Designed miniproteins, single chains, continued (3). Designs and how they scored, part 49

Each design is a single chain, and the fold is of that chain. pLDDT is the mean over its residues in the fold that is shown.

## One batch from the design tools (miniprotein)

Design m9787
Fold by ESMFold2-Fast:
Structure m9787 (fold): chain A 67 residues (1-67)
Amino acid sequence: LDAALDALVAALAGLDLDDLNAAIVALLAQVDALDAKYGPLPQEVVARLIGAILRAIGEVLQKELEA
């Protein structure tokens, strides 16, 4: 799961979207901190975090399209 999030961050960095990349890097760091403190995160929590990332991506893309 962390490896999958790392891969997502790397792929999104390739899109040259600085604001999006920064937001996802921050979220990934938060996920790593929670995993280190509480152990492996439940799948439902991971799914919600992925959903939040995808929503943030959509918002950034929408703003780019409106510009």
Scores: mean pLDDT 63

Design m9788
Fold by ESMFold2-Fast:
Structure m9788 (fold): chain A 87 residues (1-87)
Amino acid sequence: MEKEIEELAARAAANIARAAAIKGDEDKMAQEQAEIVETVGKAKELMKKNEEEGAKLGLEKITELRERAEKEYNEVKAAAEEAARKA
């Protein structure tokens, strides 16, 4: 379970970094990555007390963050590609 949360967190962080690289918004990237780190940390704390409950909460929250990051990256990438084609 912890490994699944870490994998989803890594994917979310990667998508945030890619979006920031295209958009040039490093401050937003840092803020969104901090949110991922906080979510993983809280899940790990809960897992120390109750592994199943912590894993479930962490998986749900990090999945939401991953989906949000994927949508943001895809939107920014599409906008950048369209701008490049019109240039």
Scores: mean pLDDT 71

Design m9789
Fold by ESMFold2-Fast:
Structure m9789 (fold): chain A 74 residues (1-74)
Amino acid sequence: SPSQDMQQLLQQMKQLAQQAGDSQVASLLDQAIQYLQQGRYLEASELFQQAVGRFSPEQAAQYQKIVDQVLAQS
C-alpha cells in the first residue's frame, strides 16, 4: 500500500541519517513516520519537507537510491 511503501522509505532514510550521524534529519524522519502511523499525512509531509531541506548533496544522492530501491520492490 502507498502508506506502507512511504513508511518503509522513511524508515530506510532515517537509518541512513543515523549511520551518517545526522541526528536532526533522523529525528525529523522519525516524527514523520509517527504521524504517518497516526494517519496524519499532512503533518508527516511537512516534516519530510523539513528533512529534505536539511539534506547534504551526498545524503540527497543516497536517499534517491533508497527511493529507487523501494519503487523497484513495488
Scores: mean pLDDT 77

Design m9790
Fold by ESMFold2-Fast:
Structure m9790 (fold): chain A 68 residues (1-68)
Amino acid sequence: SELDVVIRELVAKVNELYKKSKSIEDFEKGARELLDELTKDLTPEQRAEAERVVKTIINYKKIEEKEK
C-alpha cells in the first residue's frame, strides 16, 4: 500500500538522519521535517499513523540519549 511505502521510507531516512545528527534536538527537528515532506500527499488517517511511527522512534532515541 501507499502508506507501507511511505512508512518504510520514513523509517529508513529517520534512522539515517539519527546517525548524522549532532544532537537529539537536531534529530527531532529533522525527523519532523521528513514526516511533513513524505506524508504531504497522504490522507489524514494515513498521516496520523506515519506520525505515530516517527514519534515512537524519536521517543526511543530520546530515552537512549538520557541513559548515556
Scores: mean pLDDT 83

Design m9791
Fold by ESMFold2-Fast:
Structure m9791 (fold): chain A 75 residues (1-75)
Amino acid sequence: SSLEEIRRLAQEVVALDPRLEPLAQRLVELAETSSDSIRQNIAHALRRAAELVRAGDFGKARELLDNVVAALEAM
């Protein structure tokens, strides 16, 4: 399911950098009540954050996830 994929991607991000755990966990919580379209956007953001962490760019990964959380909470 799209929700299981998001949980898996969030776990991957946290395994790469545990400092991202609060943002990754918040995205999982937001995904539980979100449409499939929003879930796909969350999954995309988590994959991009993992790529940024692997590239050594924690700052951009954190900013990306923070911006997505803020946008979803404003909806």
Scores: mean pLDDT 90

Design m9792
Fold by ESMFold2-Fast:
Structure m9792 (fold): chain A 70 residues (1-70)
Amino acid sequence: MSREELRERAERVLEEIQKLMDEAIKNGDTEKVTRLNLIAQELLDAYTNGSLSEVEEAIERAEKEIEKLK
């Protein structure tokens, strides 16, 4: 997978996190907000400092964790 494809995929995941976070904030679900924030932070850290394989792995983990929070 190219770096550009990983960027697009990471951006889509971050967009979904933002949507879920907005909903959690409206509902006063502080625990869910905290979990979503940690998922976003881990993805961003991997994206800025990680190898391509580490970024791909972080995206997959974020997608899996988001699915549990839907």
Scores: mean pLDDT 82

Design m9793
Fold by ESMFold2-Fast:
Order: C-alpha cells, then sequence, then structure tokens
Structure m9793 (fold): chain A 92 residues (1-92)
C-alpha cells in the first residue's frame, strides 16, 4: 500500500500545482481523489498513481471526462489512507 499512497499524495500535489481543484474522500480502505481543472502534471501523476496502486495489488479505477478526473483506490491500509487524507488537508 505504501507506493499507492505515495503516488496518490504526489497526484494531489501535482494537480494543485496545475491550479486544479482537488477533493479527497476516505471511506474505510477506499480513497477517492477528484480533480477539476486537470492540468498536464496532475494527469501524469494520476496515471502514475493508478499504476502504483495496481503494482501494490489494490483495486484502482481512473475515470476522465474533459478536464475532470476521478481516481478511486480500494484496499489501502489505515496508515496509507491517513497519509493521503493529511496530505489533502495540508495542501489547502
Amino acid sequence: GHMAARAAIEAIRAARADGGRVTVEVKGDTVTITVEGLGPRGERALREAERAAREDGAEVTLEREGDRAVLTIRGLDAVSTTAVALAAIGER
């Protein structure tokens, strides 16, 4: 789970650096990252997070519609979900 969490945190930071609006929801072992105003750094980092989650054996989906993207990662441990949640709060 640590690679998925690290890549998800990088995706949140990259999307915000592009000026995107990032919403992160944590529910149990599931993290949902929604990006509105998706830029090139955010897009690259979201794809890297999707790859890292698959490598970690997590269930992952990445949905795109225009400049909106939704990354859902399922099967993260509590340390990983907490790290992602804290990164989302600290980047505001």
Scores: mean pLDDT 82

Design m9794
Fold by ESMFold2-Fast:
Structure m9794 (fold): chain A 70 residues (1-70)
Amino acid sequence: MSKRELILRLIAKKLRIIGLEYEIELLKEKLKTATGKEKEELEKKIKEIEEEIKELKEEIKELEEEIEKL
């Protein structure tokens, strides 16, 4: 794997996180007016996206460590 290829993968994952963080922001806005079942569904979706962001951040850390070794 080339250093350039690892950097491109890193950028792609960082862009994915930005998109997911934006989605959470939109869901949190909806959550301000949501009640009952809709509130529960929005909270569940936010939690799922937060777990995906956490996983992506771990992958980014591993890629950054790999890039520094090259």
Scores: mean pLDDT 85

Design m9795
Fold by ESMFold2-Fast:
Structure m9795 (fold): chain A 84 residues (1-84)
Amino acid sequence: MIRDLIDPEEARKAVRASLEDALEYLKKGENKRKAIISLTVALLEAAMLGDEEVVESIRKALDAFEKGDYETAIKYLEEAIEKV
């Protein structure tokens, strides 16, 4: 089945790595483009896993980031990392 082409453990590690990268970029405030890219990659990877709670937390982080609310974006990112 198509589902069997995705290793859930490797996918979770990829999501976590992308979320941790995004969190570091947001906390440093130095590279907004890299933060957005890492968040987008994590969102796609979490969606492929079917983890709705992680996907929603990442979407909230992206929305807050686009509005310039970096503190709220960091909060939702930390929540997403805990749920992976």
Scores: mean pLDDT 78

Design m9796
Fold by ESMFold2-Fast:
Structure m9796 (fold): chain A 60 residues (1-60)
Amino acid sequence: SNKEKAEKLIEELRELAKEKGVEEAVEKYKDEINEVLQKLSLDEAQELSLKIVEVLNENS
């Protein structure tokens, strides 16, 4: 499902951000994240966006 794909992308983003930094992680996953966001409901897209912000704040 799109929600499962979104959750996997957040996990991958978090792992790469810890290893390589936020800039490299965002550059690698930004296109896939944008595609998934377009396919989610408004509520699910907001939830995903908050999780992305959390990952960025943890690694900045």
Scores: mean pLDDT 79

Design m9797
Fold by ESMFold2-Fast:
Structure m9797 (fold): chain A 59 residues (1-59)
Amino acid sequence: AKEIFEEIYKEGEKEGLSREEIIKRAVEKILEASGLEPTEETLEKIRKAIEEFLEEKEK
C-alpha cells in the first residue's frame, strides 16, 4: 500500500495535482492492486492510510 501511494504522490507532484486528487488516485490504485471488494470499510481503511502517509510527507 505505502509503495503504491509513494508512486502516486510522486506522479501527482509532477502533474501538479491537488491533495484531494492524489488521495483519490491512490485509493483507486491501491484498491485495484489489492483485489479487494470496494466496500465502505475497505475504502475507508485505504483512505485513512493514504491520509496518514500524506501527513507524514507534509511535515
Scores: mean pLDDT 75

Design m9798
Fold by ESMFold2-Fast:
Structure m9798 (fold): chain A 68 residues (1-68)
Amino acid sequence: MSQEEVENEILRLYLLGVHYARRGDVARARALLDEARRKVQEALEQGLISEAQAESFLAALDAEEARV
């Protein structure tokens, strides 16, 4: 998987999580945001994204999780 493919997958999971959070589907929103978080951690561990990119993604996920 390329860096671009990983970033696009993380963004897709994040946006889908936000969508379900706005609809009041808290359980599905949390599951999707947790999956996005795992993808960020896996990508960082594999060297597919930088620590700065991982920090940016995790900050966005933390902000949405706090609203759910």
Scores: mean pLDDT 84

Design m9799
Fold by ESMFold2-Fast:
Structure m9799 (fold): chain A 73 residues (1-73)
Amino acid sequence: MEEAKKLLDEGIRALASGNYEEAVKLFEKAIELLKGVKSPLTAEAYRLLASAYQLMGNKEKAEEYRKKADEIR
């Protein structure tokens, strides 16, 4: 869990600096570590992925990941 949190934190910094592709990779790695676990952290990772794709102009993937986050409650 701590490793996934670290990846999310690094991804947020990448997102803030405009490195959207790097942010996506970091959030995807966090989701892989959280695979099979329905937790608030997994939902947060999907929301961050959706935000990264939205900033990249990929509305389709942004909507897909928002729906995945909503399924994890």
Scores: mean pLDDT 81

Design m9800
Fold by ESMFold2-Fast:
Structure m9800 (fold): chain A 56 residues (1-56)
Amino acid sequence: MEADKFAEEFRKELLEKGYSPEIAERAARVLKTMLELGFSYEEAKAFADRVARELE
């Protein structure tokens, strides 16, 4: 699924930014779920980035 690829790439970006693997995985799952629900990539990524920051 394209959503799986975007989620995996986003997870890697968060790890490169210094987020923990647990936070990166959770935020990537949020991104995937939002994409599967029909949200745009920009909306899903903005929300997932926010989730990652709030868990930090």
Scores: mean pLDDT 81

Design m9801
Fold by ESMFold2-Fast:
Structure m9801 (fold): chain A 63 residues (1-63)
Amino acid sequence: SMEEEALKAAQEELGISPETFKKYRELLSNPSESKLDEYRKVSIEIAYARGLITKEEAEKLLK
Protein backbone atom coordinates (compact mmCIF):
# COMPACT_ATOMS: atom_id res chain seq x y z
CA SER A 1 0.00 0.00 0.00
CA MET A 2 1.01 3.65 -0.29
CA GLU A 3 1.27 3.89 3.49
CA GLU A 4 3.55 0.83 3.65
CA GLU A 5 5.73 2.20 0.82
CA ALA A 6 5.99 5.59 2.56
CA LEU A 7 6.85 3.93 5.89
CA LYS A 8 9.51 1.76 4.22
CA ALA A 9 11.08 4.77 2.47
CA ALA A 10 11.11 6.79 5.71
CA GLN A 11 12.49 3.82 7.66
CA GLU A 12 15.36 3.46 5.16
CA GLU A 13 16.03 7.23 5.24
CA LEU A 14 16.03 7.38 9.07
CA GLY A 15 17.41 3.87 9.67
CA ILE A 16 14.67 3.01 12.16
CA SER A 17 12.01 0.30 12.41
CA PRO A 18 8.56 0.85 10.81
CA GLU A 19 6.94 0.57 14.26
CA THR A 20 9.22 3.25 15.73
CA PHE A 21 8.60 5.54 12.74
CA LYS A 22 4.81 5.08 12.98
CA LYS A 23 4.91 5.90 16.70
CA TYR A 24 7.07 8.96 15.97
CA ARG A 25 4.59 10.24 13.38
CA GLU A 26 1.67 9.72 15.78
CA LEU A 27 3.50 11.72 18.48
CA LEU A 28 4.20 14.56 16.01
CA SER A 29 0.53 14.61 14.91
CA ASN A 30 -0.89 14.74 18.45
CA PRO A 31 1.76 16.14 20.84
CA SER A 32 0.93 16.42 24.55
CA GLU A 33 2.69 16.54 27.93
CA SER A 34 1.42 13.02 28.74
CA LYS A 35 3.36 11.71 25.70
CA LEU A 36 6.75 13.17 26.73
CA ASP A 37 8.11 9.81 27.93
CA GLU A 38 7.04 8.09 24.69
CA TYR A 39 8.64 10.90 22.67
CA ARG A 40 11.86 10.53 24.70
CA LYS A 41 12.04 6.78 24.01
CA VAL A 42 11.38 7.21 20.27
CA SER A 43 14.01 9.98 20.06
CA ILE A 44 16.59 7.69 21.74
CA GLU A 45 15.80 4.86 19.27
CA ILE A 46 16.18 7.26 16.31
CA ALA A 47 19.47 8.65 17.69
CA TYR A 48 20.86 5.12 18.08
CA ALA A 49 19.70 4.09 14.59
CA ARG A 50 21.44 7.18 13.15
CA GLY A 51 24.67 6.41 15.03
CA LEU A 52 24.48 9.53 17.21
CA ILE A 53 24.74 7.47 20.41
CA THR A 54 26.17 4.04 21.27
CA LYS A 55 24.10 0.94 22.08
CA GLU A 56 25.23 1.21 25.73
CA GLU A 57 24.10 4.85 25.91
CA ALA A 58 20.75 3.99 24.30
CA GLU A 59 20.16 1.13 26.77
CA LYS A 60 20.95 3.43 29.73
CA LEU A 61 18.60 6.15 28.45
CA LEU A 62 15.74 3.67 27.84
CA LYS A 63 15.73 2.68 31.53
Scores: mean pLDDT 69

Design m9803
Fold by ESMFold2-Fast:
Structure m9803 (fold): chain A 55 residues (1-55)
Amino acid sequence: MDEMLEVMRKKSEELQKEHLELLASMTDINEALKEAQKLTERARKEITEEMLKLA
């Protein structure tokens, strides 16, 4: 049993490393998403302003 626990611990460590790598990748995606949101907000403002000008 103790030997199996050691193997499981090692496997858990590998999974933890993979998890950290994934989190780092997700942070980059999150930043790209924020940039896209900014562009969308700006476009919405411009459209609203143009509509108000025409009224």
Scores: mean pLDDT 75

Design m9804
Fold by ESMFold2-Fast:
Structure m9804 (fold): chain A 80 residues (1-80)
Amino acid sequence: MSEKDLEAEILLALGDMYYSIAKLMLKNGAPLEEVAELLEKAAKLYEEAIALAENPELKKEAQEKLEEVKKELEKIKKEM
C-alpha cells in the first residue's frame, strides 16, 4: 500500500464516520440542515479519497460511497 492509498483509506473511513453520524441524526429527527452539513462533509472526504487513491478497488469504493451520499443529500435537500 502506498502512502497515498493509506491517506485515501483514512479519508474514506472519516467520510464513513460523518455519513454514519448523519444517518443516526436523521433517524433521531435532527434538523435536516445539520444532517445536510454532515453529508456534505462526508462527500468532500470521499472526493479527496478518490483524488488520492492509486488502488482501483479503493477508488471504486470511494466513488460508490460518494454516489450514495450525493443521492441522500439530494433527498434531504428536497425535504428542506
Scores: mean pLDDT 87

Design m9805
Fold by ESMFold2-Fast:
Structure m9805 (fold): chain A 67 residues (1-67)
Amino acid sequence: MSAERERERLIEEGRRHKELALEAARRGDVAEAIRHAQRAVTAYLRAGDVEEAERAALEVGRAIREA
């Protein structure tokens, strides 16, 4: 796998887990939301996308607070 393909895979992984985290937060499943948020942030950081990692953490954190 090339570095570019790996980066694309990690960004898609981050998007997937962010989506799942927001869905879990909307259901009030805080534990599930946190698990998916951690995976999303880790994937974005591994991809070198600090801005998306930061955004994911903030968006999911807000969704959890709103419950």
Scores: mean pLDDT 84

Design m9806
Fold by ESMFold2-Fast:
Structure m9806 (fold): chain A 46 residues (1-46)
Amino acid sequence: SLEEELERWAKEHGGISSPDEIAERLVRLRGTEEQRKAFEELKKKR
């Protein structure tokens, strides 16, 4: 799952810092078009 890949990546890179950047990268590489659009909308609201 996307969460498992995110957790694995965080462990490999020492965890902590820029979870938004990690999530964006994973969504762009493995997410559906709907997930990418939802993430872009969330990013614009923050």
Scores: mean pLDDT 63

Design m9807
Fold by ESMFold2-Fast:
Structure m9807 (fold): chain A 58 residues (1-58)
Amino acid sequence: ISDETLRELERAAADAGASSEEIQAFRDALRAGAPLEEALSLLSPEARRAVEETWRRL
C-alpha cells in the first residue's frame, strides 16, 4: 500500500472519530504487510466503515 493511500485511509479513520492509538495500530499493521481486512478489525465499526468507503473511492 502506498504512503499516499495510507494517509488518505488514516484521515478517513480520524474523521470518523478513531483515536490516535487506533490509527497508529492500523498504520503499523498495514506497514507490517497485514491484509486490509485484518487491519480494519483494529478500528471501531464507524472508522472501519469510513475507511472501507474511502478505499472504494481510490
Scores: mean pLDDT 83

Design m9808
Fold by ESMFold2-Fast:
Formats: structure tokens, C-alpha cells, sequence
Structure m9808 (fold): chain A 67 residues (1-67)
């Protein structure tokens, strides 16, 4: 379940869809997915010049809600 959601989140970030990525993160938090695992799954996108901004926004949202 969570692995499939992580794949969906990665796809949303790669596509630059912030709203969809946030909706997926909200669902993952509701299901008790580890926030550190969410951040680790999107870290590879930080170095991408197109998706990096979206990845950093989502990572910041996760950190604010979990920590």
C-alpha cells in the first residue's frame, strides 16, 4: 500500500503537480506512513532542475506537519 503511494507521489513530483503531491501526502499521513520515508523517497528529485522546486516544497510541508 505505502510503496504504491510512494510511487504515485514520485510521479506527481516528476510531473510538477504540487496539488496532487500534497493530496497524496495528506493520505499518507492519515494512514500513518513514516514521514522520514516520505522525505527519503523524494530526495532524488532535489537535484533535478525541473522537479527540484516541487520536491523541496513537499519535503518542507512534510517536515512542518511531522516535526
Amino acid sequence: MDSDQLAQLSTAIAQGDIARARAIVDQMFAQGVDPQRIVRSIQPFFDNPVSGRVARIIAADVRRRAF
Scores: mean pLDDT 78

Design m9809
Fold by ESMFold2-Fast:
Structure m9809 (fold): chain A 71 residues (1-71)
Amino acid sequence: AASPEERAALVARINALPPRQRRVLELRLLGYSQREIAEKLGISVATVSRLLREALAALGLSLEEARAVFL
């Protein structure tokens, strides 16, 4: 499990992401599938996948690394 300081630092970095990238990443971390996120936001699954890749690249993390901080 991550320390409170590590979680706070990652939350601050996520909040600094462009709004669409941040929203897609937040929903994915909450356990929504890419299809469910696409339906919620009214965008394509391809757009969700692209925004998620861009968000993770900006953070320098994999999805598994990001999820580990919130486990």
Scores: mean pLDDT 82

Design m9810
Fold by ESMFold2-Fast:
Structure m9810 (fold): chain A 62 residues (1-62)
Amino acid sequence: GAEELRRQLVELAALLAVRRALEQQPDATRVTVEEVGDDAVRATATSPDGSATATVRLPPLP
């Protein structure tokens, strides 16, 4: 159903956001993922020396 599709899109967006954040901070010791509003997922990769964030937008859902 529509809920399953949204869940799959959020999961794929989260994986992409994590990958992009880790490409900027490959020595990260912690990664957090959050939904931002109804249309984006943000990942933050954190190390002792700094942090990097990546945001992936979801396609508009009806």
Scores: mean pLDDT 80

Design m9811
Fold by ESMFold2-Fast:
Structure m9811 (fold): chain A 82 residues (1-82)
Amino acid sequence: SLKEKIEEIEKKIKELEERKKELEREREEKLEELRALPEDAPLSEILRLIGEILRLIGEILDLEREIERLKKELEKLKEELK
């Protein structure tokens, strides 16, 4: 059923948007950790946090691309229903 496919994609978009919000919260927490580091913090600790932040940014961008792809698919399916 076309309606069932639409509902499945809408559910998947919602799940990915919720996952994106979780990663955005984790990114902000890591940025706050980085800001809170003392001036004499070991370079290894600074680089660890930067690496974590960059990983989170990459995952957020991947989720944004997948959400955009699914939204375009959803628009096509809704047009077929008209």
Scores: mean pLDDT 88

Design m9812
Fold by ESMFold2-Fast:
Structure m9812 (fold): chain A 65 residues (1-65)
Amino acid sequence: DLAEELLAARKLVEEAEKKGGDPELVRQAREYLRKANDAARQGDLETAREYIEKAKRLAEEAIKA
């Protein structure tokens, strides 16, 4: 379910921000999350999934940095 994947990615980005992760990586993760939501609204599910993955990777990296 793409909606569940989007929600999971959003929660991960929010967690990275709350934990004081790297601000630039959090900013980039939020940007990809926005792009994922836009792609999903346009029916481009493949692009939405690619942006979800990028947002998750950046959020995880922000927490580790």
Scores: mean pLDDT 85

Design m9813
Fold by ESMFold2-Fast:
Structure m9813 (fold): chain A 72 residues (1-72)
Amino acid sequence: SSMQEQLRKELEELIKEAERAYRAGDYETALRLLEEAIKVAEQIEGSEETIKRLRDAKATVERLRAEREAAA
């Protein structure tokens, strides 16, 4: 459906923005974008593997943020 296509495009853009924030070391922005990406992915049929990967990525960024906070 056109709605599913729009959601997939939104998901792709959110993932790209999250990757850019992550590469810049902006973990706070990366986490926010990953949370938005997960919410969009939950509205897409057949996205279970994508949701798992996004949650794994979020867990990694959360761990890196916690390590940075502990080092301060």
Scores: mean pLDDT 88

Design m9814
Fold by ESMFold2-Fast:
Structure m9814 (fold): chain A 62 residues (1-62)
Amino acid sequence: MEFAKWAIAGDLWRLEEKNGSKEEALKQLRERLKTAKIPDSLFEEAVRYYEELKKRYEELKK
């Protein structure tokens, strides 16, 4: 269960770094997930998880 959210969050992180824009990364990832038939609810939950991972990563760096 957690694995799918983690994988989506990881893809979002990679796309944000590659594109330099969170909005562009979200758009690209959403298009990929539509092809894979991933429901909107899971995508939204993965975005929240991604935000939590970013906070945790910043705390770990400090």
Scores: mean pLDDT 72

Design m9815
Fold by ESMFold2-Fast:
Structure m9815 (fold): chain A 71 residues (1-71)
Amino acid sequence: SEEAFKIAYEAGKRFLDAGNYEQAVLAFKAAIELAPDDKSKAEAYRLLGEAYRKMGKTEEAENWFKKAESL
């Protein structure tokens, strides 16, 4: 549901803000699976990319950003 997406997405943002990047990745991956539309999915891809960037995983971050742009 849309609500399930929002819960996972908000959890991801809180983990990202707290510097818990591994948990943010898991939450955003859950949000992607729960995304009700391509716009929501692109948003989750974008923040997943940010989490990877924060972990220093630049190549992985770039791949997720590219996925977001293709939706």
Scores: mean pLDDT 88

Design m9816
Fold by ESMFold2-Fast:
Structure m9816 (fold): chain A 57 residues (1-57)
Amino acid sequence: LTDGQIARIGRAVLEAYEAGKSREEMIETAVKVAESLGVDPEEARKLAERILENLDA
């Protein structure tokens, strides 16, 4: 993953969080953005989970 791809996926997750979406919807949003960037869905899922873990901490 490039820093630019990480930043875009992370921003989409944060926007979903601020919109009051569920955890599942936030992860799904990350996967959809990752697909548009040519990123592996598994890598996007792991990144979304890490971001959500940091928000809960």
Scores: mean pLDDT 80

Design m9817
Fold by ESMFold2-Fast:
Parts: structure tokens; sequence; C-alpha cells
Structure m9817 (fold): chain A 70 residues (1-70)
């Protein structure tokens, strides 16, 4: 459902913000992208929303890996 997809988006964004709490520039960029994704999802079909979320999840996981590698 749309609510489940939004919840997953919020959780992914929250994980990034917690990990990069000490990087205000990245935090601002993440929040801006989150707002864009929420707005885009408003007019998308469920399948389009799932595809968009999958791409965001991949980017989030890549950023988290980069942080762990220092």
Amino acid sequence: SREELLRELEELTRRLLEEFRDDPELAAAVLREHERLVERMRTMSLDEQRRLLAGWRERVEGLLESRRAE
C-alpha cells in the first residue's frame, strides 16, 4: 500500500539522518531529496512508487556502506 511505501521511505531517510548526524550539508541534501520523493509519490501508481523506493533504498545503502568504510 502507499502507507507501507511511505513508512519504508521514512525509515530509510531516518537511518541516513542518524548515521550522518554530524554532516549538516548531507543531512540537508537528504531531507531535500526526501521531500522530492514524497511529492513525486503523491501522483505515481503503486508500481512506480515501488520502483522509485527501490532506487532510493540502493542509494541509501551505498551511502551507509561509504560511511562504515570511513
Scores: mean pLDDT 80

Design m9818
Fold by ESMFold2-Fast:
Structure m9818 (fold): chain A 63 residues (1-63)
Amino acid sequence: MLSSEELARDVAGALLAIGGWAELKYTGNKEEAIKLIEEGLSLIVDEKLKKQVEKILEEVKKL
């Protein structure tokens, strides 16, 4: 089971990744999107969630 601190980090990281994707979609700012997603990835503890966010980061970098 994740501790409340680990869960909070995973949630914060996921929200940053979503924010980065939204930034890209609505403003087109790829540099800011990458920065937000990388910050989110650094917070995430859950391995499965990390892999999902890494995939999003790769997709954004390819644009």
Scores: mean pLDDT 81

Design m9819
Fold by ESMFold2-Fast:
Structure m9819 (fold): chain A 107 residues (1-107)
Amino acid sequence: SMEEIREKVIELLERAKELLKEALEKAKELGDEELAEELEEQIERTETLIEGIREGKVSPEELLDALRKQLKELERLLEKEKDPEIKKILEELIEVYREAIALVESM
């Protein structure tokens, strides 16, 4: 059902938020201030998106657009990244966002 898909998307975005926080901690440990700032912005956008879904304020089309934009930003970060641990987290994040996009496209 539509409600079950929304709940699953929220679950995936909560997982994405945890992975973003893990990447942020590693970026801070490495002194990568630019990456840390970009990851903090992505955490804020993800939290805003989760709240919007929960409150019924985001249409499926708006949700899909937001997820696609965030996926492109993660792919850009992965392309530039040299640290193998951060790369692994970014790869897992990309998979989570692709899964969320596929679910929204099925709505």
Scores: mean pLDDT 89

Design m9820
Fold by ESMFold2-Fast:
Structure m9820 (fold): chain A 70 residues (1-70)
Amino acid sequence: TMLEELRRKLEKILEEAEELVKEGKLDEAAEKLLEAIQYIQDNATEEERKELMKLIEERGKKIQELIDEL
């Protein structure tokens, strides 16, 4: 489905953001997070956006924890 494809692409972007945080590239990681948000705004319906925002929130909390420990 479109939602499954969007979710897969979103997870890839979020994974790249996590890797950038681990490398100390915080500005690039922030750009990746904004890219993820813009991607769902441009490509997802209202219903799909609700599901994808949950994923961003979950992964975003983990990324924020990584940033806080730097």
Scores: mean pLDDT 78

Design m9821
Fold by ESMFold2-Fast:
Structure m9821 (fold): chain A 59 residues (1-59)
Amino acid sequence: MATEVVLDGASLEEARELGRALADGLVGQGETEAPVVRASPASRAGAEEVLRLARAALA
C-alpha cells in the first residue's frame, strides 16, 4: 500500500530529514511501493528529494 506525504512549507533540509525517516519506516514495514508525495510548487525540490530517498531505500 502506498504511503502519502504532504510537504507544505518544508525546507529542502527538512524534506531530506523527513525522507530518510520515511524510508526507514517503509523498509521496516516491508513496503515495496514508493510513497505518493503532494507538494506546493515552492516545495517541489523537497518532494523530489523525499521520493529519491524512499526509492533508494526500497531498491
Scores: mean pLDDT 72

Design m9822
Fold by ESMFold2-Fast:
Structure m9822 (fold): chain A 67 residues (1-67)
Amino acid sequence: SMEEKKKAIKQGIKTLADLGLISEEEANEIIEAIDKGDYEKAIELVKSHLAKAGSLGEGILESIESL
C-alpha cells in the first residue's frame, strides 16, 4: 500500500540521520514533505543530499519517485 511505502521511506530517511549521513533537521524536512504529499519537494531535498547519503540515498530517491 502507499501507506506502507511511505512508512518504509520515512524509516530509511531516519536511518540516514542515525548514521550521520544527513542531519536530523534535514531528515525531518524530507519527512514533512512526504507527509504533506509534496513528493516533488521530497525528491529535490534527497537529491541535494545525495553526495552525503550515497547508495542508501539513491534507494530512497527511487522509492519516493515510485509514489
Scores: mean pLDDT 84

Design m9823
Fold by ESMFold2-Fast:
Structure m9823 (fold): chain A 78 residues (1-78)
Amino acid sequence: MPSVEEVIERLIEEARKRLEEALKDYPEEVKKKVLEDFEWRAKRLRELALKRNLSEEQIEAALNDLLKAMLAEAERLA
């Protein structure tokens, strides 16, 4: 059975790849800024998920909300 740590790391990696693909046509400075903000927020989500023992469904929902926020920031910065 995968640990909460392994589930979090897998889901963050999948979210990172989805974000990178969504940002591919954006200016390089926008990509860099949004990806840096994503990494900081993902680190905080990882800490929270471990502390509160969040389910895979809760982690996926939080990452989907984070991706929506990051895409909105990219549109605002572009």
Scores: mean pLDDT 83

Design m9824
Fold by ESMFold2-Fast:
Structure m9824 (fold): chain A 55 residues (1-55)
Amino acid sequence: SRELLVRIAYHELKELAPNLSDEERREIAERVVEAQLAGRFEEARRLIEEAIKRD
């Protein structure tokens, strides 16, 4: 389910970018999953990299 994928992405971002706010991390997790489900894997990867840089 999409909800399960978002939860997984959220927990992965919590480990990779622990200093981001919970709200910001949730928003990024949702955008990453949306990009992945749409086949935009390059966009999903870039969103994760930008999250790590902002941390």
Scores: mean pLDDT 86

Design m9825
Fold by ESMFold2-Fast:
Structure m9825 (fold): chain A 59 residues (1-59)
Amino acid sequence: TNEASLLMQGAEAYDAGDYATAAAYFEQAAKLGTSLSPEDVEGLRRLAAELREKAAAQA
């Protein structure tokens, strides 16, 4: 598993409306984060948190 694959899987889950799964993939990408800027890593963390809120609102 690499960062690009995680981002692609996160985007695919997001497009499917599976926000919980999308959040998990984006968090994994942020943790791996080897080719991302600190700003991009922070952005992914905030996006994942927002997506978890959306998932909770759906339940």
Scores: mean pLDDT 79

Design m9826
Fold by ESMFold2-Fast:
Structure m9826 (fold): chain A 63 residues (1-63)
Amino acid sequence: SLKEEIDKLIEEAKKLVEQGHPLAKRALDYAEAAKRYLDQGNETAAKAFIDMAKAYLEEAKKA
C-alpha cells in the first residue's frame, strides 16, 4: 500500500540522516510530505512526493 511504502521510505531516510547524508534530510522531508498528502486523501500528490523521496534517497546512498 502507499502508506506502507511511505513508512518504509521515512525509516530508510531517517537512518541515512543519522549517518550524516545531507540529501537524506531532503528525502525525509519529501517522504513526510507524501504522508501528509495521503492523510488528506490526495493520492496524486502523495505519489509525486514518494517519487521525489525515492530519487533523493538513491542519490544519498551514492554519496
Scores: mean pLDDT 84

